# Designed miniproteins, single chains, continued (2): the designs that were tried, part 54

Each design is a single chain, and the fold is of that chain. pLDDT is the mean over its residues in the fold that is shown.

## One batch from the design tools (miniprotein)

Design m5992
Fold by ESMFold2-Fast:
Formats: C-alpha cells, sequence, structure tokens
Structure m5992 (fold): chain A 74 residues (1-74)
C-alpha cells in the first residue's frame, strides 16, 4: 500500500541520514556499494525499488543529494 511504501521510505531515509551525518568521510562509491548489497540481499520488491531510487540519487547529485532526499522524509 502507499502508506506501507511511505513508512518504509521514511525508515530507509532515517537510516541513510543518520549514516551520512555520522560518517561525513564516507565515499560515494562505498555508499553505492552498500546500497547495491542491501538491494541484492532484500526479498521485498518495494525496498529494492526504494534502494534503486537512492542509488540513482547518489549517482546524479552525490552524497549531498542523498542527504537531501533522506531529510525530505524525516
Amino acid sequence: SAAESEALARLVAGILAHELERNPDLPEEELIEALERAKAKSTDPVLKALLQEVIEVVRRGGREAALEWARAYV
């Protein structure tokens, strides 16, 4: 459902924002690798789609764009 997708997006956003703010020296390539691993391990198609969206945000605008995306949900 839309509510379940939004709740999951908020959870992913919270974790992402916390990690980016706690580790300001985290390279973009390591972030993308971590997101790709999380996507590969997930069996939830909604989570896979959200993780793919975050990967694309990082690829387009880097770490700062990912943090902005995350802050929109928290």
Scores: mean pLDDT 82

Design m5993
Fold by ESMFold2-Fast:
Structure m5993 (fold): chain A 75 residues (1-75)
Amino acid sequence: SKEKKIEEINKGYEAQLAALERFHKDEPTYDLEVKILDIVKEAKLKMVENNEDWKKMSEEIQARIAELRAEYAKG
């Protein structure tokens, strides 16, 4: 169960990273978007370790992503 959740998270990360590299590699925000994907992956993995429903938390993770992009725009 836990192993399958980790595999699903890793596959989702790999698919999103591949899409980002395919369509956005030369964009000035590329490094920021990669960093966001890494943060999201780590957050999901931590939720699995804590026996939390990582799928339910995806909306809260999206809110944090929006905050990180806003922080980037300020600096």
Scores: mean pLDDT 79

Design m5994
Fold by ESMFold2-Fast:
Parts: structure tokens; sequence; C-alpha cells
Structure m5994 (fold): chain A 87 residues (1-87)
């Protein structure tokens, strides 16, 4: 069908870039959460559901460190959904 190999590779590369950004931004837990959240979304689009779940878990932990409980709960739910899609 219309899914392209190039698109998947680009999405995976972008997700890895956001994970790298999160590692650089360790001093700002909300920014780390934002970067991992974007990486998770990109992994979902690439069909990499296990990696998406891990990214969302890291985003949730970072948002909790920032005191943003609502975003942490949202990321936790996205991680659980990604794990269901991996199964």
Amino acid sequence: VSEEEFDREVLEALALIYEGIANVLKDDPEAVGNAYSKAGDLYVQAGRFDEAAEAYDKAAQSYLKAGNVDKAEEMRRKGEEARRLAA
C-alpha cells in the first residue's frame, strides 16, 4: 500500500534525535518530558511500539520531576496504549 520505507526510516531517525535532545536537556525536566513525548509519537507513527512505550515512560517520569502530574498521567496512558499495540 502507500506506506513508504523512507517515511519509516525518517520517523525513526527523528525519534532518535528527540531522545538525544532529551539527554542534553537533563537540567530541564519539562523539556526532557516534551522531547521524549515527541519521540514516543514518532515511534508510534513508525510502528515501533516497544520503543514508543519506553519513550512515553521516560516522558512521564520527567513530567513528574517537573511537577506536571497531568502530562505525566497522559504519557503513562500513551505508553500503555503503545504496549497494547506491540502485543
Scores: mean pLDDT 82

Design m5995
Fold by ESMFold2-Fast:
Structure m5995 (fold): chain A 77 residues (1-77)
Amino acid sequence: STAVQRKLVFKLADIAQDNGNHPDLQAIVAEAYRLVRAGASLEEVIEAIEELLKKSNLSEEAKEKVREAIEEARKEA
């Protein structure tokens, strides 16, 4: 089941919207969605998100929101 991964993608999309659709957040959402559609595991999706976060110019507050979404997904898996 990819229900947890899909929920994570929707949560990331909400975070992007709440942060003015910042390009780096849109890139994270797009990559996470692409991986989920390709059948990637939750761990593979999380690793890709974390790599993009490290390269991003996001505020620390926005990064914390993404990390919270990741931890929530891990708890549901």
Scores: mean pLDDT 87

Design m5996
Fold by ESMFold2-Fast:
Structure m5996 (fold): chain A 74 residues (1-74)
Amino acid sequence: EETAELFVKRYQELVAKGVPRAEATAMAAGYVKAKLGREITDAEILALSDGLGISPETARKAVEEGKKLAEKDA
């Protein structure tokens, strides 16, 4: 519930800033996991890559950027 709301809010903010939708989805996922004090696994990154139609490298970078945003947010 709270996790889904946090994801949607971050996704919308990223898309509004001009981040491509697939990368915004991966970044929002990384952001939410970081806020919950959990790491996204390599298997989850591969699932994001497959589901979003982006490379594993792009998915990994997007997740990492989402994590960095979580560290900067209060």
Scores: mean pLDDT 80

Design m5997
Fold by ESMFold2-Fast:
Structure m5997 (fold): chain A 80 residues (1-80)
Amino acid sequence: SPLEKLEELRKKEKNPQLQALLTAVIDAVRRDAPPELVELLIDGAKTFVKWLVKQGKIDEKTGKEILEVLDEIRAEVRAR
């Protein structure tokens, strides 16, 4: 599932702030938080990933993979 993919990406991530943001998304989805809150957390995580890629702190391939998984989670949450 996209959530399991995000958990794997979170475990491989070395940036503690990004790890915390991904954890917030995972926890919100698992506790069945309101879709609006999950979407806000996803948007924050996406913004930070894009910034890390621009700063060269994460490679473009890894950044793209995280962004794609976050978009898959958003689509599933919107379909609830």
Scores: mean pLDDT 86

Design m5998
Fold by ESMFold2-Fast:
Structure m5998 (fold): chain A 98 residues (1-98)
Amino acid sequence: DEYYEKGLEYAKKGKYDEAIRLFTKAIVENPNYAEAWNNLGEAYAKQGRYTMAIKYYEKAIELDPNYAEAWENLGEAYKKLGEYEKAEEYFKKAEELK
């Protein structure tokens, strides 16, 4: 996916607004693209927008329940919000899938 690959390039450069725009286009083209939903969440998390990040990580997990990275990212986002018990549950789920 051209939009997804370009989104990864911008995210790697710390250009999260451009990455968000590109991952959103990838999702419009393929709504079942779990990796694009996960990376959209990561871009929001890098901006400190953890509630939005959680929404998109949850969508990635809905599409792929075995997506260990998305579970780990959910844990990190909840940890940033001070929800330590939820974070621990999600980290455990990620570990079980590895």
Scores: mean pLDDT 90

Design m5999
Fold by ESMFold2-Fast:
Structure m5999 (fold): chain A 57 residues (1-57)
Amino acid sequence: MSLEEKMELAVKVAELLNEDPSLTLSEIAKKLGVSVATVRDALKAAAEYSGAEVPKL
């Protein structure tokens, strides 16, 4: 997955958490049709690229 795809995925994760902050990593991954590992990798890539803190899920 490209850095751009990881950044887009991280934004979608943030949007889902804004609508339902009780969501777990597994539920977010299922809603987005990706693996839990992919969600974690996307959040790490977003934090490293932007210098922002990774949301705790």
Scores: mean pLDDT 74

Design m6000
Fold by ESMFold2-Fast:
Structure m6000 (fold): chain A 72 residues (1-72)
Amino acid sequence: PLKRYSDEEIDAALEKVIKELAETDERIRKLIEELKKEGLTSVGEFMVGVLALEDGYSLEEAIEIAKKYRES
């Protein structure tokens, strides 16, 4: 079945995935806490930060990448 998902539906699904990842991975949990302290609270900002960590960037670099994404 081919269904077109809305951005809102995708964001809701990603928010659930990010929450589950933060519960099981201390590194991701710490990233989300630091992003929230910096005022970065969108699911897109969280996902970009998580992707940066998976690509081997440091916590500080992941935060900067998420900030640049918000400015785009």
Scores: mean pLDDT 78

Design m6001
Fold by ESMFold2-Fast:
Structure m6001 (fold): chain A 65 residues (1-65)
Amino acid sequence: GIEKLKEKLNELNKKGILSLSREEALELAKKYADEELQKKIEELVKNKEEVSIQELADLIIEIEN
């Protein structure tokens, strides 16, 4: 669920990882996100080679509201 994805993003942030490749972001989405969040992450990264941890965190906040 979304909570596991948040935990993983927080873990990466604590390690000093500020961005993920498109492939890494899609792997996290497949493992931890529901269908709605997976599609939103796919759209976010479709024309990008990498995405920031902050962009992913902001996207999660948007879908929770």
Scores: mean pLDDT 80

Design m6003
Fold by ESMFold2-Fast:
Structure m6003 (fold): chain A 83 residues (1-83)
Amino acid sequence: MEKLKAEALALAEEAVKLAMEALKLTPKDKKELILRAIGLALRAIGLQIDVELAKTEAELQALLAEAKALLEEAKKLLEEVKK
């Protein structure tokens, strides 16, 4: 359980970092990209809270899958901003 919790937290933390980097690189007139970056960062922070509150291995497995999905979304946004 602890290893699974640590992995989910690490992925969520990385998603926050990538979303914040995307926000820094986003042109100030691109409101949609700014809001997407903020939204991803907030979702990843919320996921960290959910991981801390998780009581079962099944809950942690679901949160780990969500963390992986959020990290991929953050990577895609960062790639879009760099174009």
Scores: mean pLDDT 84

Design m6004
Fold by ESMFold2-Fast:
Structure m6004 (fold): chain A 76 residues (1-76)
Amino acid sequence: SAEEFVRRAVEEARRRLREAAAAGTVREEGAAAATRAVNRVARETDDEHAHRAAQEVGAAFAEALAEAAARQAAAA
């Protein structure tokens, strides 16, 4: 289902961001690559439900990235 896809994609995105944060590599290149991957999935799926799911994944990924960036800033 779309909900299962979104949940799994968000979990994977958060996992990758946590790993990057632990390594100190939440860099522009890493963030851009992750964003490109999300956009690629959105472009490859061309129906109404897929567009909605892609928007939800994008929003959740943006939240996870903001959380990781905030934790990095707090640690500095």
Scores: mean pLDDT 62

Design m6005
Fold by ESMFold2-Fast:
Structure m6005 (fold): chain A 65 residues (1-65)
Amino acid sequence: SVEKEVGARIRIVGLAIEGGAEEVRFEGKNFTITVKEVTEKAREAIRRAEEYAKEVGLGEVKLVE
């Protein structure tokens, strides 16, 4: 549902910010998290974001420097 998808997108943005993201870009159901440097914290954030995306039927998650 739209409600579940919106909730997941908000959660993904929150996790990305915790991981040190400069940008979160959505293209349809896929999304890219951009960071200055891929740290352990950033990798943990993408792992959690990917889990949420899978639960709500969103697409791929990418982590980029």
Scores: mean pLDDT 76

Design m6006
Fold by ESMFold2-Fast:
Structure m6006 (fold): chain A 61 residues (1-61)
Amino acid sequence: MTPEQQAVLERMKELIEQGRYNEAKRLFHQFLQEHDLSPEEAQAIAREMGAHAKEVEEKLA
């Protein structure tokens, strides 16, 4: 990933940690539209974001 792409992914993780899931989802969709990602890359990012959201939810329990 480029440093710019990494910064966007880091921001999405921050939004998830703050419980701003709708904002994180909007940022993710914008990221996919601005970058010509392969289906495999898009799925890998979505999987990582889902795993991070689950980890945050478990910490709140």
Scores: mean pLDDT 73

Design m6007
Fold by ESMFold2-Fast:
Structure m6007 (fold): chain A 85 residues (1-85)
Amino acid sequence: MELERRFIEENRELAERMAAAYESLTPEQRAELEAFEDALIAEAKPKVLAAVAAAKTEEEKAKVMVEAYRELLERLAAKVDALVA
């Protein structure tokens, strides 16, 4: 739970930043962001599943999932920043 709690706290700040950026996105930029997210999920899914399968404890599995979601959000935030630049 500690890693999940920390992720939620960090995620909240990032989510607020991304929400503000959405106000500046055009429909075309939003479509590009959605396609980028779909591609990231498709690429990450087999790697995350393999890492979860290799994990020895429930704590390690939770850590893998938290890291995967964090990486996804960081890459999405970077894409949003690039689109609004």
Scores: mean pLDDT 74

Design m6008
Fold by ESMFold2-Fast:
Structure m6008 (fold): chain A 71 residues (1-71)
Amino acid sequence: KVSELADKALAEAERLANDVQVGLIEIAIGISLSNKDSPEEIAENIKRVAERVLTPEQAARLKALIDETLA
């Protein structure tokens, strides 16, 4: 479900990252949801933002969680 993907991704980001990085990921999720993007499109948008704002290690962990949630 889209809401489960969004909630899990945001919770993982909050665990891994500072408030600014989390805020940027939250904005990306909000934009994707307002555009009525598919779960796959939301996942790709979150991964793209994560690669820009998180460390490589943090981004890898968040991407792994997203892939697990979509499976």
Scores: mean pLDDT 77

Design m6009
Fold by ESMFold2-Fast:
Parts: structure tokens; C-alpha cells; sequence
Structure m6009 (fold): chain A 55 residues (1-55)
């Protein structure tokens, strides 16, 4: 995963957290999947999102 894809994944997680608060986790996960197309970046984004949702 390159630096650009990492930044995109981080932004997707931030947006996903806001979406999860208002529209729910399922909608947030769809948002992350649409914005992160690299498989490794997507896996990292989903893990980070889940960790932040627990805390």
C-alpha cells in the first residue's frame, strides 16, 4: 500500500466514524468500501474503524 492509498484510507475511516454516529455502522462500512478500493488499505481501514468504534 502506497502513501496516497494510506491517506485515502485514513480519510475514509474519519468519514465513516461520522456516518456511523448518524446512519449506523452498516452505512459507514459501505462508505469505507466505496472510497478504499485497494484490498490491503481496505483491510487496514476496516480494522481501524472497528477499533475506534469500540473506544
Amino acid sequence: MNEEQRKLAEKAVEGGLLIAKELGVDVALEFIRRNVTDPLALEEAVKRFEELMKS
Scores: mean pLDDT 80

Design m6010
Fold by ESMFold2-Fast:
Structure m6010 (fold): chain A 85 residues (1-85)
Amino acid sequence: SSLEALLEGSIDTLEKFADNEAVVKAITDYLVDVANANPELGKYAKEVIDKRLEQALKEGSPQKVIDVLEKVGKTVEEAVAKKLA
């Protein structure tokens, strides 16, 4: 739905601007806030990040894109885990 589309768009922006620290931080903070408000949407965001990471590895994307997706994915996963504990 529209919320899932917004999450996918945010992750698209994260990939395109992986070398921009301010953008990476803003999107990471947003995804953490989403995970805290709704852990199911946080899980969905993690699934989207994991799919994008798999595609980035397959396509030989720059290491910085891979590193950012791994780091943000882990941060979102940890936020979901803390909220559900």
Scores: mean pLDDT 87

Design m6011
Fold by ESMFold2-Fast:
Structure m6011 (fold): chain A 94 residues (1-94)
Amino acid sequence: EKEKKIEELLKKAEEEVERAERIAEEIRKNESLSEEEVKRLLEEAEREVERALKYAKEAGKLGGDPSRVAGLAIRAVGALTEARLAARRALKKR
């Protein structure tokens, strides 16, 4: 039963990381985004990363594989960093 809960949390964390990664890519590739749209997408990515880190942390507390938990946390922080860098570049170009 614990293993099933851990897998569910890790899956949720991965889904949130993937969404944040897609937003970072959208900000980077879509040069037509307005300042307001860039800010909104960044806020969305930040919320997704926050949820991903929370799910990964909960999975770790339940005895989830430390390497999987750490890997998801690293990916989440990476996605946030990429989104912030993409947003700065997009806003500075204008």
Scores: mean pLDDT 87

Design m6012
Fold by ESMFold2-Fast:
Structure m6012 (fold): chain A 67 residues (1-67)
Amino acid sequence: SIEDKAKEFFESLDESEKELIRRAYERDPELGLKVFLSLVARRDPELYEELAKLPYEERLKILEKIV
């Protein structure tokens, strides 16, 4: 599933990158999503395109479960 791919992507990040996303999400979930998606776009453009096809609320829900 797209959720599983997104989770695998997050788990593949180093601890500093995970912490950056978690801190951004804690302050502003939309900012956390933007930071996460910018990393996905750079390293896994195919996953980015799949996530971009989802509604905003579903993308946010996926990130919420991962962080």
Scores: mean pLDDT 88

Design m6013
Fold by ESMFold2-Fast:
Structure m6013 (fold): chain A 70 residues (1-70)
Amino acid sequence: SSELKEAEEKLQKTKHITEMIQLAYEALEKGDEEVFRLVAREIAKRYGKDEESYIELLINSLKKAVEAEG
């Protein structure tokens, strides 16, 4: 979709982890799991971690952050 493509373009321009986390947080608040997982996978790849384990860790961390804000 156009939203997923826009997220991919933003990720290509993003080098700082905090901006990537913010993009994932915004996707989670909108309920856009596709964009959220896209960002989480990109973070995992750049940090050289096992993708599955790292995605799970990020999901849990971001859910906790969203609960604290809401």
Scores: mean pLDDT 69

Design m6014
Fold by ESMFold2-Fast:
Structure m6014 (fold): chain A 59 residues (1-59)
Amino acid sequence: KKAREEERQAVAREIADKLNEIGDELDKILEKARKAKKEKGKEAGEEALKKGLEEIKER
């Protein structure tokens, strides 16, 4: 029931770390989309970007 201050700080840190991870995932999705566009063309890049953003939204 009752969390100690250090437990609350640990939870807050975990949330902040997860938010940072989401930012890193966005950067990776953008990089994948750029690579797909270069290798397969504009439509492949847009599809990769769309799929990556959709996966993040489902969370």
Scores: mean pLDDT 73

Design m6015
Fold by ESMFold2-Fast:
Structure m6015 (fold): chain A 74 residues (1-74)
Amino acid sequence: DREKLETIIKENGGEIVARQDVGIGSSILTKLDKEQWVPIFVDAFNKLKEAGADVVNLGANNAAKIQAVKEAGL
């Protein structure tokens, strides 16, 4: 869920600069470049999956983010 994802992002040195609903669910925007935030999101999604939580939907408008997560095996 969103709160757990935000906590994991902060623990990994990320910052949440915008919060919005994108596509079918809530997504979190950060000020980090793709090469900086992709590893953080990968770790966050892996930890959320391990905890049995629902993964935050990034929405169709975040195709690059969704693709990066898929390429990471999430």
Scores: mean pLDDT 48

Design m6016
Fold by ESMFold2-Fast:
Structure m6016 (fold): chain A 77 residues (1-77)
Amino acid sequence: LKEKAEELLKKGKEYMEKGDYIKAVRYFTEAAVYAALAKGDWETAEKAVNILREALRDPSKAKEYAEELIKLTEEAL
């Protein structure tokens, strides 16, 4: 789980560099979920999924949500 989270975090950062913030959000959400589940932290996993839902409702804020998800993933690792 932790190793998978780190792999997904790296992939998401590649999409951030390309300006594909929606794909970045999707990868960072999976990274945060795997990192949180590695610790048994269901609350953080649920928070990551909720951030994904908000990014999909308002794609103009996808970059801000991606940055929030990076922080959430790094805190959970």
Scores: mean pLDDT 82

Design m6017
Fold by ESMFold2-Fast:
Structure m6017 (fold): chain A 60 residues (1-60)
Amino acid sequence: SKEEIIERMKKEAERFGRPDLAEQYVKELEKAKNERELTIIQFRFLADLVEAWVEEKLKE
């Protein structure tokens, strides 16, 4: 469900130290009308999360 997806996003973003990303994507997710939009938003979130984490590691 959309609620479960939101909770998962918040937890994942928090684990990576990027709760701001979860807040951004939760707003987009709440506007999603169907399963396709939900899926696309989730993949974009994960891509941004991974990219941010990699950039942080490269600066160490």
Scores: mean pLDDT 80

Design m6018
Fold by ESMFold2-Fast:
Structure m6018 (fold): chain A 90 residues (1-90)
Amino acid sequence: MEEVIKELKKKAEEASKLDESKKEGLLEIARVAAEYAKVLKEKVLEELEKKKDEEKKKEVEEKFKKEIEELIEYMKKAGVSEEEIEEILK
């Protein structure tokens, strides 16, 4: 989980170093990263819910929230508009 989210941030950061003309590719990478993060969050929360570990579930949700916020910041620095980020996160 942590390793995958770090890998997604790393890819977003690498993408932000691309030429301005390649910003369209950045948007696609950000979209895929956001969808993947949502799927991971759902799977992890389902497993924790089955175990009835409510404290761990809250900890994981808070962690995912922070990871997503950092990913959004990387996308903003890469020049992705707030409108496009909002569309991705739907």
Scores: mean pLDDT 65

Design m6019
Fold by ESMFold2-Fast:
Structure m6019 (fold): chain A 64 residues (1-64)
Amino acid sequence: MSLEEQRELLKKMEETVKKLLEENNRVQLLAALHELQRLLKTISDPELQKKLQEMIEQLKEALK
């Protein structure tokens, strides 16, 4: 996956996570958490990995 493709994907995920946090639907939040954890294994850029980890932490906090 190219760096540009990784950035575009991450931008879409940020928008999705923000919407899901506003909706506060536990099933959707859990599904998003698993998707982001899977994506973290494929992202190679350290800056993008850090942003992805921040989104994962936000979802974990919402699920407490």
Scores: mean pLDDT 80

Design m6020
Fold by ESMFold2-Fast:
Structure m6020 (fold): chain A 80 residues (1-80)
Amino acid sequence: MEKIKELEKKIKENPNDADAYIELGKVYAQLGEPEKAVEYFKKAIEIDPNNKEAYRLLAEIYRSLGKEDEADKWFEKAEK
């Protein structure tokens, strides 16, 4: 996957690039790998805890996995 390789290169060059982790998470979600998407969105939040987009995306992935309690928790954080 060309886009995954490009994003992995960006992360290698700048390990604190929260946006690159968000994009990588979105790519894995589109590929039907929601567990990897969760890992990357959590990394983005770890780097930038004020990134509300990452919280919303994480909540959406948990909802798609049927984890409603976890989804609700992350949606609440995204709204604050």
Scores: mean pLDDT 82

Design m6021
Fold by ESMFold2-Fast:
Structure m6021 (fold): chain A 56 residues (1-56)
Amino acid sequence: MIVRALVDVPAAGPDTIGLRKGELAEVLEIVDDEWWRVKNERGTGLVPKRYLEVVK
């Protein structure tokens, strides 16, 4: 599943990843109701799902 960042998302710690508005990432794991583990060319990490839009 491919997601897009709706806004710039800062990295908040060692298990998180920052995304820029419009950046694409693949969802690897739905960890809980707030946090998804995603991967792109920059790395792998947790992102708040509320800032993501599903595109594929």
Scores: mean pLDDT 81

Design m6022
Fold by ESMFold2-Fast:
Structure m6022 (fold): chain A 59 residues (1-59)
Amino acid sequence: SSEKEKLLQDSKNYKGLSFGYKVESLRYERQGDKKKAQEALEKSKKYEELAEKLLKELE
């Protein structure tokens, strides 16, 4: 269905954002900026949770 396709696309978009913030967190860790690394990691986890929530709507 169109709704299923939209949920899958939105989930993929959130997973992409999660990965982007994970990469940003690792970059800040390498720079020694622990605060920015932690903030980016928390954003990564938030977007991963949003992606998983959308996938549960397909069940």
Scores: mean pLDDT 86

Design m6023
Fold by ESMFold2-Fast:
Structure m6023 (fold): chain A 109 residues (1-109)
Amino acid sequence: SAARLAAVRERVDRLVDEVFEELLKAIEEKLSLEEFEKKARELIRELVEEILRLAEEAGLSPDEAIALLRHAFGRLMDRLRDAKVPEEHYAIVARQAAAELARAVARLR
């Protein structure tokens, strides 16, 4: 239902905002790029697993689950851009998001 999809999207937006805050904290704490990449990978993997769990609970189709992941990553990248994070950190998150999206798409097919 439209109401169920809207509720899932709202929960996903909150999860994205939590991941954004953790990434921003890692930048502020001046983690090395290697440690930042490790942290970003862990956070993005956890985000994907939680989104897929929420999609399954809501009875979403594979295409709807993929669209939800694309929405989540778009929101995350937009928030990082708006926060003016350094390009090297932005590139790390973009690379990890693309890799985990590709993996999730392959798993859902």
Scores: mean pLDDT 89

Design m6024
Fold by ESMFold2-Fast:
Structure m6024 (fold): chain A 78 residues (1-78)
Amino acid sequence: EKKKKIEELVKEAVRLGQEGGEAFLAGDYDKAIELVKKAIELLKEALKLEPDNEGLKQALKDAEETLKLVEEAKKKAE
């Protein structure tokens, strides 16, 4: 059950990250930010279930860095 829950959360986070990347490439920074934030929340939920999972910790760090880059790109586009 716990492993299945983590797998589902990670799959959704990956889908949201892919959609966020497409939005970013299209110049839709607001949509990209929204999608990446949703992915981060799902990764945080997964990490609560398995706090010592190094892969989840790395994925969360990567997603947080992506959010920062998208927010910086939006500021420059304003």
Scores: mean pLDDT 85

Design m6025
Fold by ESMFold2-Fast:
Structure m6025 (fold): chain A 81 residues (1-81)
Amino acid sequence: TSLNNLALLYQSQGKLDEAEKLYLKALEIRKKALGDEHPDVATSMHNLALLYQSQGKLDEAAKLQAEDEKIGVEDLKRATQ
């Protein structure tokens, strides 16, 4: 997505606040378009969690990681049915 690519560019330039705003926008748009369980949503959550870790926002990063783990567990559940 264009927003995700722009966020990566700002992150590489050290503009972490600008990158955060774009990652949040990209995640919201993907959730609305694709649903919370879509792999592209998980990818957006991973990128945002890494940004939060670099900012020292460890609680926010942990929350996103927990949501991603929930998606992974659902994939395992489908494989074992």
Scores: mean pLDDT 71

Design m6026
Fold by ESMFold2-Fast:
Structure m6026 (fold): chain A 85 residues (1-85)
Amino acid sequence: ILDAALKLISEKGFENTSLAEIAEAAGVSRATLYSHFPSKKALDQAAVQKRIEEIEKQAAEASGLERDILESFALMLRSISKLSE
C-alpha cells in the first residue's frame, strides 16, 4: 500500500492522486485502505515515513559515500514531507 501511494504521489502529485487510485495500484479495496488510513494525509505521512525508514536502514548497512548519500537523501525527504502535503 505505502509503496504504491508514494509512487503515484511522486508521478501525479498529492492533489491529483485519489485514494481509489492508490487502492487499485496496491491491489486492495478502498474499504481496506480506509480502515488502515483514515485520511489521505495520514496515508501520505505514513508512506513518506516508511520510505525514510527504509533509506535509513540501507544507510546503516552501507559504508562510505553510499551511506553519506542515503543519509542526506533521508534528511531531505524528512524536510520535504513536512512542506509538501
Scores: mean pLDDT 68

Design m6027
Fold by ESMFold2-Fast:
Structure m6027 (fold): chain A 97 residues (1-97)
Amino acid sequence: ELEEKLKGLDEIEKILSEAWRKVDATDDPEEKARIFKEAARKVQKLAEELGLTDVSNLAKDIAEAAERGDLHTAGILSVALRIQLVGLKIELELKAK
């Protein structure tokens, strides 16, 4: 259970990191929105499978912001999600003993 959640958090962090790299590589707003939406939907599914409700809900909000072309909100929420993942990882590692 703990090992599975930690592995899932690492996979989510990798998805978000790759999405940000791709967003920085393009000047096309439609492509940026597509990248954020695809990454957020992948994160949402993984978080749901792991029972990470807050992460799943935030990923859903990112996907919805990207779908309506609100890149500012999608970007801010993506940063907030990355911060939340770091905190959750520390919490799980401390409970691992």
Scores: mean pLDDT 83

